# Designed miniproteins, single chains, continued (5), part 35

Each design is a single chain, and the fold is of that chain. pLDDT is the mean over its residues in the fold that is shown.

## One batch from the design tools (miniprotein)

Design m17192
Fold by ESMFold2-Fast:
Structure m17192 (fold): chain A 91 residues (1-91)
Amino acid sequence: MKVEVVEYKDGKVIHRTTVEAKDIDTAEGMILMVIWVGRKEGADRFEVRLSGDPEQERELAERLVEAGRLAGWRVETREVDGEVVVTITRP
């Protein structure tokens, strides 16, 4: 599956990372690492754009929502142009 992680600080895009993974577990691990590094860089918002199989997109989105909540961040999920977008924002 393909994932784009867009990192924001003070409303500006600071980094974009594209992740390609063969399975959900690999994708989750790679995305969480990108978010962890981005937090160290001072990012306050992440948009994770999921594309590929709709069932895998939704499962991965649910996993990311849970991970974000456990990390104390505000998380939301929406569909945009057939892609699932998970937004993770500092409270």
Scores: mean pLDDT 83

Design m17193
Fold by ESMFold2-Fast:
Structure m17193 (fold): chain A 68 residues (1-68)
Amino acid sequence: DARKKELAAQLAAKYAELLSRYDTPDSKAALAKLPASQAKLEASHTAEQLEEMLARFPELEAEAEALE
């Protein structure tokens, strides 16, 4: 549980930072479904899933960059 909270907090912070980089309608639309909320991430994911999502974060950054 403590690990799940830590992972959710880290992922939420990374998503929030990514969302703050982009102000275009296209980037916002693509990123709008990213759960930049620790509570939402904890509620809907296991620690294992959160670790996988963190590992794949560079792929999301690349996808967001491609939309600019």
Scores: mean pLDDT 72

Design m17194
Fold by ESMFold2-Fast:
Structure m17194 (fold): chain A 94 residues (1-94)
Amino acid sequence: MEALKEKLKEKEAALKEAEAADPLSREAAELQLAIGELYGLLGENEKAAEYLKRAAEILLARDPNSPEALRTLGEAYELLGKLEEAEKYFKLAS
């Protein structure tokens, strides 16, 4: 879908600006989550998982026990077909 690819390009540009200002910001993490979701909708599961992992790294740097970060890692591993690893992170998040 043209619209999804256009949104993806806009968010990637916004992420570049956010990372230049503060690569560990909540804003950078939220943009990485959004980009990961868009890649997932496009069927690019490996790229989706990569962005979700990057977002989770920022969230964990801010709060080492973040349930949001642990759930995000679970989603990333699920997209990669690593179901046992995904289950571990979902359990840690609950």
Scores: mean pLDDT 84

Design m17195
Fold by ESMFold2-Fast:
Structure m17195 (fold): chain A 84 residues (1-84)
Amino acid sequence: SELEEEAEYVAANAEEVRAAWEARLARLVAAAADPARARELAARLRALLDELIEALVAGDLERALELEREALPIFGELLRLAAA
């Protein structure tokens, strides 16, 4: 399944995945019209991303889906701030 393939990829490339997301979050914060709010959202996303990577490495797809559902609206708000 796509989730199993994603879990295997993340398990093999956890450091690279973290670095790529950190770079992406830094770019979004830099582009944001409200940098203070953007930094707050980015900090929350970093915490959720760390838990998501841990869940994927452990093969806990149920927990990974729960964390993704929590992260998506926060990421959406950060994207809107960067697009403004």
Scores: mean pLDDT 84

Design m17196
Fold by ESMFold2-Fast:
Structure m17196 (fold): chain A 91 residues (1-91)
Amino acid sequence: DKEEEEIKKKKEEILLSNLDNPANLVSLVAAALQAIEEGLDKVAEALIEQIPDEKVRELLKKYKENVKTDKEKANELAEEAIRLAQEIEKE
């Protein structure tokens, strides 16, 4: 569908334009999860690379692997990534 492809492209452009100024780690993780779920592979990879914590990056990579095949496992991985990001942001 042309309309769905246009919306996807617009979302990707908006996400890419904000990569250099994420508000915090939690926002980066949320953006990466959204990009993965929407199939924006280039945006998802760029967002994951901006995440400084190795464990959070690993959880997001596993989320990407499971989001199409095991939604329950993907949701657990997403929740753990968000929780860990929140703990890191507390310092």
Scores: mean pLDDT 74

Design m17197
Fold by ESMFold2-Fast:
Structure m17197 (fold): chain A 68 residues (1-68)
Amino acid sequence: SLEELIEKLEERAKELEGEEKEVLLKAIDAIRNKDLETVQRLGVRLVSRFNDEESARLLGEAAKELKK
């Protein structure tokens, strides 16, 4: 469910610091606002800048839920 994905992302954000945490928190806000373009853009940034493939995977799953 979307709620479970948001919970997992928020839990991951609690363990992060600095710019990576800020990017993930912005992506979570974008999910809540149903802003798919921002979710996708920030997911790419998490992989390219921070090698955070797991957060990007969860954001991708959240984007799929928002399209339903």
Scores: mean pLDDT 87

Design m17198
Fold by ESMFold2-Fast:
Structure m17198 (fold): chain A 100 residues (1-100)
Amino acid sequence: MELVEEARKALAAGDYDKAIEYAQKAVETGSPEEKARAYSLLAAAYHRKGDTKKAIEAANQALELLGLPRVPEDASTDPSKFPGGAGAGIGAGTSLLEER
């Protein structure tokens, strides 16, 4: 869906309100993959607006959709600890042990 691209463009332009609007719409109508991307963009937009609590909530929803461990909101706020824009290299289809 183009909503994720619109949200990304708005975020890059510094229009965080539009980024949130497009990302929220992508969450409502998107596939699970689009929802994970949209939550990641929501987290970035909220963080840029200074709403750390909403940013952590959105980041945790994106991580949950990707099957990754979530970050507690009371953890030390270190932006370098967030996998922010990390792609398929993190938790994408890690396969399992061999079975027959």
Scores: mean pLDDT 68

Design m17199
Fold by ESMFold2-Fast:
Structure m17199 (fold): chain A 68 residues (1-68)
Amino acid sequence: MKKLSAEEQVEALEALANVAIENKDVATLKRVRATMETFRETNPEASEEQRARLDALIERIDAELAAL
């Protein structure tokens, strides 16, 4: 994908997840999580660091959803 780099996509997902966590927006958290799962499939050239950041964010979202 060329209109957004893998780094820009990761940064956008991190920002959206942080705002949704702060607002306890379950619907947005679930959508962000689903988008992160598809990111791995659609961005095979993404770095291991970028993939690890999204994996950590998925774990954080799952923890926040369990706490709600």
Scores: mean pLDDT 79

Design m17200
Fold by ESMFold2-Fast:
Structure m17200 (fold): chain A 92 residues (1-92)
Amino acid sequence: MEKLKEEAKKLIDEANELIARLEALHRQLVAQGAPREQRRELVLVEASLAVEIMHLNILIKDPNATEDELKKAIKRAKETIAEARALLAQLE
């Protein structure tokens, strides 16, 4: 369980860094007059990252959280982080 909580904390840090990068890119794209469609994808991925961070924080703080619940949340967070990184690689 402790190892999973450490992994979850690392993912929260990574997701927060990606949110900051997505916000910076969104501001840049707005300034460049980029299409609404492209900007919408950034907003949706940022929202997804925020939801995953919220779930991980809840599970880390919950003394009744199971190892399986934390493993599932970690898997979802990793998938969302990978999606965010792919989008940044495409648009940066």
Scores: mean pLDDT 86

Design m17201
Fold by ESMFold2-Fast:
Structure m17201 (fold): chain A 76 residues (1-76)
Amino acid sequence: EKGKKYYEEGLKYLQEKDYDKAIYYFSESAREFKKNKDWKNYADVLGGLAFAYAQQNNFDLAVKKGLEAAKAYNKA
């Protein structure tokens, strides 16, 4: 529940191109899904983080979050 609400807020700010807020809400969402061992939604959120970092030209963090997402999908 809480993880999904944070993810929806992250998507909203991503669409508004407020990447700092998108990263904040995706990070909170990832924490909640990881706590609940919801690896599929955790991976989806990490993909959103990777995209937001790439939009800021922070390619090092974008790659790191993309690899974390791939690893999480393999656990789901």
Scores: mean pLDDT 87

Design m17202
Fold by ESMFold2-Fast:
Structure m17202 (fold): chain A 79 residues (1-79)
Amino acid sequence: AEELANIARKKRRQGMEASLAGKDEEAHKKLQEALRYATKAAELNPSFVDLLDILYTHALWAGDLKTAEEARKKAQEVR
């Protein structure tokens, strides 16, 4: 779970960096990767649900409404 959580954090950081650089397609791809790893981490250990909550907020800041909605839904499913 911790390894998956660390990958999720790295991918979220890369997505936000791409978003700030105006690389919207790359940002979306990285945030979607962060969503997959954060979901797996939270499913293995529910204490990692915070990764999905943080991803939701950051995806909203990036304007990635699709990833934000998916992260919110996954956080609700693992609670």
Scores: mean pLDDT 83

Design m17203
Fold by ESMFold2-Fast:
Structure m17203 (fold): chain A 97 residues (1-97)
Amino acid sequence: GGRELVEQARREIQAGIAYAVASRLMDGMGFPAVSAQSRAAANARLRRAVELARRAAELGDKRGAREVARRTLEAAEDIGADPDVIAEAREVEALAE
């Protein structure tokens, strides 16, 4: 089933959070361009997590998909991710009911 996709989505969420932390650190150190690149990487990783969660739901792992979609939404809201990432995470959580 979608178990491997859920496990990959969890890794993408962790990577996204790490990039968001790196972005804040680089901004505080006076490297705004590097901070912006890390922020873009954080958004890309969370977007991948949402895509993997959607795929897992389609393959019948609704429980796993719902869990990682919810975690992605929480991470996206916490880091101030792109509005499309937040919207897509909400849609996948709803689909995985």
Scores: mean pLDDT 88

Design m17204
Fold by ESMFold2-Fast:
Structure m17204 (fold): chain A 98 residues (1-98)
Amino acid sequence: MLEKMKEAALAMIDAAVEELGPGVKERGEEAKKLAEEGGKSGDLHEAAQLIGEGILKLAEGESPELQGELVKALLGGMSSGDAEEAKKATTEAVKKAL
């Protein structure tokens, strides 16, 4: 479960950075570090908090609509555990909110 959550989170972060552009690359790298730390934890609650913190940092300064769509995509990705589905949902969410 934790490995699948980490893989989905990393795929979502990569998709969001690709759609938002190079200006968010540094925030994306910080979000990826938090997701990696979450995936290495022995606690699902800690992993979810770290991944969520990373996504919120990545979305910092973006519109409330984009922040909401990113959170929605994260919850969907975590529920499915499918990195490809999570990536697609994130790409669609960012494009829809922009």
Scores: mean pLDDT 74

Design m17205
Fold by ESMFold2-Fast:
Structure m17205 (fold): chain A 81 residues (1-81)
Amino acid sequence: KEKLIEALKKVIEKFRQEKDILGELVAYYALQVVEETGETDPEKVIELAREKVMEDYPFIPKELLDRAAERVLKEVKELLK
C-alpha cells in the first residue's frame, strides 16, 4: 500500500510537469481509490480510477481516457519494480 501510494504521487508529479492533464487526473483518482478502498493491485486500482473519472467526466472521449489510464499503469508498474 505505502509503496503504491508513493508511486502514484510520483506519477501525478510527472504528468503535471509534462502537462498531461488527463494522465494527472487518472493518477489522482487512482490515489483516492487506494485511500478509500485499500486496493493494492495496480491494474485494479487504475481500472477503478478510470471508472470514477468516466462517472465524474462523462464528456471525456473513451479512447483518450483509455490511453491515459494505460500511461498511468505503465509508469506505476515501472516504479513498483
Scores: mean pLDDT 83

Design m17206
Fold by ESMFold2-Fast:
Structure m17206 (fold): chain A 55 residues (1-55)
Amino acid sequence: SAAAEELAAEGVRKIPSHPNPEAFIESMRAMLRALGLSEAEIEAVVARLRAAYRA
């Protein structure tokens, strides 16, 4: 959904400066589940977040 992609894009922007990236990822998982994403879709977003954290 557009809302899920906007949330994912915002997460990618914020995660490099986040004090606890893994806790942020877990909060993002909960929000994405609430938006109705499948576990496969959630893991795809998590992979993007982890890639952004080390950039």
Scores: mean pLDDT 82

Design m17207
Fold by ESMFold2-Fast:
Structure m17207 (fold): chain A 86 residues (1-86)
Amino acid sequence: GPLSPEEIEELTAKVRELLDRSDQLLRKAREYEKNGDTEKLKEIYRELAEIHQELLDILSKLPDEVQAEIMREAARRGRRLAEEEK
């Protein structure tokens, strides 16, 4: 059946936790890349791949309007990370 409002809120909170983890990992990736730490960088990319798979699985269960809102938030986060790189 369709998700309840409470289930949507819980899944949206989980998505935000995953996006926060992704942002932290991307910042760590920049530091490891600057330091030439290829092995740690590879481990971060593996964890990012797992997070992205979980995000896609959760997003596929959410209503289209909630998916669109999350995608806009992800885009804003990506732009902020790009600006931090300068």
Scores: mean pLDDT 87

Design m17208
Fold by ESMFold2-Fast:
Structure m17208 (fold): chain A 94 residues (1-94)
Amino acid sequence: NVDQLLQQSQQLQTNRTNLTNSMTLAIQRLDDQAQDYIDQGRRDPSNQDRYLQQSQGLMDLRNNGLNSMQRRSNDLSQQSQQLLDQANQLQNQL
C-alpha cells in the first residue's frame, strides 16, 4: 500500500527532525557549560588548567554526541528514502 509507505517515510523524517532538535539543544547546553568552566578558570587562575581540562571533557562529550546524532540521522534518512523508492515502484505497477 503506497499510502502506508509514504506515512512511514514521513514518520521517520519527523523522528529525524525531533532527534536533531533535541541534540542541538543538548549540544548548546554542553557548549554553555564548557564556556562556564573557561570563565571560572579566569576567576581562579591557580586552578585554570583543571577548568580547561573539564571544558575539554565537555567538548569531547559534545563531539561524541554530535557524531552519534549524525549517524542516526543518516540511518533515518536512508530508511525514509528506501520507503519512498518502494512507494514509487508500487505506483508504477498501478
Scores: mean pLDDT 85

Design m17209
Fold by ESMFold2-Fast:
Structure m17209 (fold): chain A 80 residues (1-80)
Amino acid sequence: MKAEQEALLAKMREEAKKEVEEFKEKHPELAEELEEIAKARLARDERVLAGEESAEAAYAKLEAEFREKAERIEEAIKAQ
């Protein structure tokens, strides 16, 4: 079971890389902030897979922590 969860995490890492690359091409000025959020999400997912927290609770906490950064990214997009 744990190995299966690790395989899912590997897929998530690939998908995150693709999304970051796509966004970098469209919004290079926001790429660094997106990379920080992506790294934090991956670290959180690893903790979830370790059984420390449920996925829903972990994602909710992460969203709350990065709300300000997400708002800045959204405002920058809307300003353009």
Scores: mean pLDDT 68

Design m17210
Fold by ESMFold2-Fast:
Structure m17210 (fold): chain A 68 residues (1-68)
Amino acid sequence: GKLDAKETGEAAAKLGRASGFSGGQAAEMAALSSGYDRETARRVGAAAEALPPDASAEEMARAVEEGM
């Protein structure tokens, strides 16, 4: 099933810190991995595009909620 915004935000923050991806890239990848479709993942990535690679799980979760 799909992960919620909090779980997806935690995954995005971990991915950003591990890979150095931009906030948008990390959030889009995490959304796809969490079971969201590509269109939703793109919106999530757009909402997170200004976030740095070291963004917190809480900042990422907010971007996921805004993109959904």
Scores: mean pLDDT 82

Design m17211
Fold by ESMFold2-Fast:
Parts: sequence; C-alpha cells; structure tokens
Structure m17211 (fold): chain A 78 residues (1-78)
Amino acid sequence: MSDEEIEALFKKLDKDGDGVITIAEIKEVAMADPEILKIFDKDGNGTIDAEDVAWLRTFDHDGDGVIDLDEFKELLNA
C-alpha cells in the first residue's frame, strides 16, 4: 500500500481530525466496512475480536489507547 493510500485510510478512520485514531475507532469502522475489516482482521474470522485488538495494541507504543500515523504505517506494513 502506498504512503498516500495509508494517509487517506488514516484520515478516514480519524473521526475527529486530531491526527490520532483509537483502537475503538478502528474496530467501529472495520465492523462497518468489509474492505477495512480485511486489513485489521488478522485471524481471518470476519470480526475484530480480542485477539485482533491485542495485536493492534502492540503498535500502540505509548500505551495510551491511540495510534498515530507512524504507528499506523507500521501496522499496515506488518
């Protein structure tokens, strides 16, 4: 995925435009959009479950419950 595509997806997930996204926002958008679900559903079971959330939290390096653009780029290249 190109940097422009990653930045466009990040902006789509960033509901309040503050430059960070929460794991809860990722889960909500992924559950509503099958194309986004495919990106974050790492176990392929068709939902964002506790295992997927635990995996997402590994990219939250600050442990504050939010993901910035750099962490998001790391996540999509994992």
Scores: mean pLDDT 72

Design m17212
Fold by ESMFold2-Fast:
Structure m17212 (fold): chain A 87 residues (1-87)
Amino acid sequence: GQQKLKDEALKLIEEAEQKIKEGNFEEAIRLLREALKLAEKLRGQARKEVAQKVLETAMKLLNSSEDKKIILEAIGLALQAIGLELD
């Protein structure tokens, strides 16, 4: 159901935040992409809450790395999250 899907997405985001703290930015990006795929299947408030949390975590990623590849990926994730929140 929607609740289980939301809980799964939030768990992926929590794991991504931990990977950012560890400096494992590639794994954080992978986890955030999976959370966004789950968010696309969510509706209404649950979708907006997950999208907002992905946006916040992508912004943390952007501020944590000077690697241009990681910066581009973080910007892409943030834009996708904003798009989901607007719907």
Scores: mean pLDDT 88

Design m17213
Fold by ESMFold2-Fast:
Structure m17213 (fold): chain A 73 residues (1-73)
Amino acid sequence: MREEIERFVEEARRLFEEYAEKVLEDESKLGEMIGRAQEMVQEALALGEEIAEAVVRVLEEKFKELKKKLEEK
């Protein structure tokens, strides 16, 4: 269980880092990133509440970082 949570959270982090780079270059891709984020939250919720909480926390951090970078642009 712990290893599964760590793996899923790490995968989520990497995917959002990739999408964040794309969004910084092309803001029209923000919708695609949001769609993928919603999918991962739904997948995490199906696996368990603890996993969903961990994923949501990562998404909040990554989205906040992206928003700050977009505002500095």
Scores: mean pLDDT 74

Design m17214
Fold by ESMFold2-Fast:
Structure m17214 (fold): chain A 62 residues (1-62)
Amino acid sequence: GPLVLEADRETMGEAARKIAEEFGPDARVTVDGVEFPSPAAAGAYIESLKSNEPVRIVATPR
């Protein structure tokens, strides 16, 4: 099943690690309804946000 987490700019590194442990480094990640091809791409998106509000992350296997 999908892995559901909350993360912000400070916690995205831990979230990416958990996703990679469960599904591998190419796991698909959705951030507030926007799909990214990897945890790294999702992390870059979160770091680009002007706000440090937590976002909902849903990860699925490739």
Scores: mean pLDDT 77

Design m17215
Fold by ESMFold2-Fast:
Structure m17215 (fold): chain A 113 residues (1-113)
Amino acid sequence: SLTDRLVELLGEFLDELEVPEELKEKILEYVRNEGSEEELNELKEEIRKAIKDPDKARVVIAALELVRDALDGASNEELREIADEIAKSLPEKYKPLFEKFVERLLKAIEESK
């Protein structure tokens, strides 16, 4: 399924960012279970508290929100515009990794059609 592909891609991205396993599994389970907007907001706060680097927390939340938007039916054009805006504000340390994730995300969505 598209959900399984996006969970795999998000999991790999979270591993590259060295997100703790417990937090990673909560993030991936949220996506698998098609969690609510309320659960997303709670998870975003948990991410901000658990990840000490605020820029790393921001890029993790951005990736999670892009995956959620993709599953909610956002177009590849819309996702790219959102991702490009986020990338402009990211420090150089995280920008290439995030951009690579976005390209893989958009390719997976296109291949699911």
Scores: mean pLDDT 85

Design m17216
Fold by ESMFold2-Fast:
Structure m17216 (fold): chain A 72 residues (1-72)
Amino acid sequence: SAAKEAAAAELRRQTHLWLGAVSRQVGELVRQAERSSDPDERERLLKEAENLVQEAQEHVEQVEREIEKILA
């Protein structure tokens, strides 16, 4: 139905916007790590970036499952 398609499209749009914000945050953490002269701080920042990427992947999988349910 058009209503289900619209709901799925909106969820995709919101997810795309959120992923853009996550991508910018990850980029900032990586840049901070590259600028740091402290190995412990570099490791912490890179681990934060990796955790954000992992959370983003899990969220995208959850969103795809919700879209499949909406379109069913």
Scores: mean pLDDT 89

Design m17217
Fold by ESMFold2-Fast:
Structure m17217 (fold): chain A 71 residues (1-71)
Amino acid sequence: MPSLVEIAETLSLEEAKLLARVAVHEIKKYAPEYAEEADKLEAEIDAATTKEQVLAVIRRIEEVIKKHKEE
């Protein structure tokens, strides 16, 4: 299965930002213990002006998801 980063690389900047925001909202819904970290990631998505910056945030989102699965 392609990762969120691999999917985002095929998208436009605005579409990649939308994907990242959806992923952050899923973290807040299903892993509320990470809500503060998710809020910080959302702010970084909003501040991103390049696709590389959005991809960096999505990689951090995947790390949060991985940590949640290991706990």
Scores: mean pLDDT 80

Design m17218
Fold by ESMFold2-Fast:
Structure m17218 (fold): chain A 92 residues (1-92)
Amino acid sequence: MEMEEILREMKELLEKVTREHLEAARAFMDEAAARGLDVETALALAEGGVRAVMEMAVISGELGAQVIAGKNVEENERLAEEIRPLIEAAVA
């Protein structure tokens, strides 16, 4: 039950990161276009950035120490899979 509360809080934090990332991604794509970068290159750079931010968010969150210690790795992987479609939709 306490683990369900932690996962809920992490999910809420990830939803916030997703919303902030969508706004940042739009700003980045607009800037990239203004600078003459092609869409494919801009998307590849943005995707790398999204993945890095999401990975850091998981590591630096409440479960970060448990992930590093090898605890709850499967639960964190499951959570990442659960939110992946939301991130993909946000950058599509």
Scores: mean pLDDT 61

Design m17219
Fold by ESMFold2-Fast:
Structure m17219 (fold): chain A 68 residues (1-68)
Amino acid sequence: SPTDADIEGVQHTMDVVRESAATLSPGQRQELLDQTIAVLQADLARSTDPALQATLQGQIAQLQQMQA
């Protein structure tokens, strides 16, 4: 379904972001995480699908934990 494809796309992108963040300096990591969170929050605001909303909220929470 379109929703399943969107969820898979978000999960794949987040795997790449996490891998990239692990190799960056603290300042670069902070910037990458801030930018990624902003994009996911914008996607969440436009989403009407509960499953996609749950996936986006989960990824946002994980990235916010990585900022701490």
Scores: mean pLDDT 82

Design m17220
Fold by ESMFold2-Fast:
Structure m17220 (fold): chain A 83 residues (1-83)
Amino acid sequence: SEAERLLFKGDIAYAQGNLEEAKTLYEKALEVADKENDFTTILLGSILLIDVYEQLGKEEEAEKVREKYHISKEFYDLIKKNK
């Protein structure tokens, strides 16, 4: 899907250390996934976006993503361990 393609591009940017580009691509992936009702991509994209926000020191923005998609800190930490 388009959302999956955007997630993949975000992963490449992340691997290259371009966290701002990764952030933008993950934000776009979530927007597309919301329109497509692609719940799997919403879950994956939100977790990846939270990770990028945390690495950028944007903890308030990371918390807003957790609240919006109902991702508990415990659930996020559990998923992060299995990346």
Scores: mean pLDDT 79

Design m17221
Fold by ESMFold2-Fast:
Structure m17221 (fold): chain A 70 residues (1-70)
Amino acid sequence: MEEKKKEAEKLREEARKHLSDTVKQANDMIKKAKTEEEIKKAREFLSKGLADYAKQVIEADKLLEEVEKE
């Protein structure tokens, strides 16, 4: 039980850190962008990061739900 809770917490922390890094990189890309294509790449990078974050949060929630059932 505690192991699954720890795993879920770790997954959420890693997801948040990765999202934070992704936002920082995307903002840097936008700040340095000179063309619409560069801005498009920054938006695609951020969009992918958000999708990955959502997926990891869902996986963490599933682990927490299993802990509550046990």
Scores: mean pLDDT 79

Design m17222
Fold by ESMFold2-Fast:
Order: sequence, then structure tokens, then C-alpha cells
Structure m17222 (fold): chain A 68 residues (1-68)
Amino acid sequence: TPVFTPEQVKAVIDRLLEAAKAAASTDPEGAKLLADQVITVANWAIKRYPELKEYFEKVIKEAEKIKA
């Protein structure tokens, strides 16, 4: 049994992504660290919940934009 439900994983990822976006202009280094966490968790989530792959791939793309 997974440690988190899909809904809990989405909530965590969404919060981290919003925090990264909010920080991007004022703390680019902190924003990149949060974006790295989003990418790491989202890649894990794709393996755990393949039916949600499209959702998590969009999240990864948004996080990659923050690191650009």
C-alpha cells in the first residue's frame, strides 16, 4: 500500500509548485530548490500512479520553467 493517497500527493506537489512560482522573482535560488523537489516527487508519483501521468508531466514542465 502506498504511503500517500493520490489526492495527498497532488496536494503536496501543488503546494510546492505554488511556493516555487511565488519565490521565482524574489528568491531564484530558493525557487529552484523547490522546483527540484517538485520534479523529484512528480517523477516518483508517475511511477506510483501511472493513470495520473499526464497531470504530473504538466507539473514537471512548470517546475522546469522555474529552473530555466
Scores: mean pLDDT 81

Design m17223
Fold by ESMFold2-Fast:
Structure m17223 (fold): chain A 88 residues (1-88)
Amino acid sequence: MEKAEEEAKRLLAETQAELARLAELLEAGEISEEEFYRRAAELAEELAERLEKLAKEEKDEEAREFLERLAEVAREDAERLRRLAEEL
């Protein structure tokens, strides 16, 4: 579990850093709100896919359940962000 948790934390940190970069571009007027939500949705979807792959390769049941739960949250975030982009 500890090793899988550290890998998940790394993936989350990388995704947050990319989101922060997108937020800076939005604040600078370099991208629109629609473009921001679209790219944020893509990042959340990529995070979900990476977590799902990690879960499939995980042999520890508790670690697998943890990764599957994180992947579900990332999938839900991606869907919500994609809908926001479509409504703009």
Scores: mean pLDDT 83

Design m17224
Fold by ESMFold2-Fast:
Structure m17224 (fold): chain A 88 residues (1-88)
Amino acid sequence: SEEEKKKEKEELIENMIKAIKEMIENGEMTPAEVYAELLGLINQLKGLPMDRDDAEKLKKELEEKGIEVPWETIEKLVRELVELYEKK
């Protein structure tokens, strides 16, 4: 049912957000790395050309400029990624 699909989608989003948060808190990934990876996946699903080199460049620029990626931005990207995946 549509309600079951919505529940599964919300559970997936919640689980991804939790896993990402734990990886950042454990020092396994930086917020900049997560941001670049999520944008790369989203752009690939949208059919936009963003290769691995573009993602690495974005990550490096964020880190070199000391740009702090807000947690709310990461959560928003996770939701967008899951929604794009479901639209297939």
Scores: mean pLDDT 76

Design m17225
Fold by ESMFold2-Fast:
Structure m17225 (fold): chain A 94 residues (1-94)
Amino acid sequence: MKEKEELLKELYELLLELRSDPLVNQEEKLLRMAELAEKLGWKEAAAAFRKAAEDPSALTEEEEQVIADFIEYVKEKMGDKEKEEELKKLAEEL
C-alpha cells in the first residue's frame, strides 16, 4: 500500500500544479503523469497522457474519458479537500 500511496501523492501534486498553471510545462507534467499511471497499472491512461503530451487535440473521446476516470481515481484515493490542505501546510512549514 505505501508504494501506491507515494505514486498517488506525486500524481496529486502534479494535478494541483496543472490546476494552478495549466499551460506552464504542460508537456513535461503530462509525460510524468503517464509514467506514474503506468506504474499504477493504468496502461490506457498512460498511453492517453503520452498522446496528450504530443498533441492534446489528437485525443479521442474515449481517451479523454480514460484520463478523466484516472484523475477521479487519484482524487478519490487521496481525498480532495483535506489532503490538498495538508500538502499546502507541509510546504509552508518547510
Scores: mean pLDDT 71

Design m17226
Fold by ESMFold2-Fast:
Structure m17226 (fold): chain A 61 residues (1-61)
Amino acid sequence: MEEKTHEEIKKLLELGKKHPEVRELTLSAAARGAGLVLRGDYEKGLEIARKGLEEAEKKIK
């Protein structure tokens, strides 16, 4: 779970770097996900990161 959460957050940050139009959305989702990870809630952190990726990908295409 922890590794998967870190990978999804990394994907969010990379997507925001490549696509400025979704940067604010990806940064917000990554920050929320990272905050949950710092609290030990890896499962909810993963869910937030995945939802952020889905929303960002929809906006890109």
Scores: mean pLDDT 78

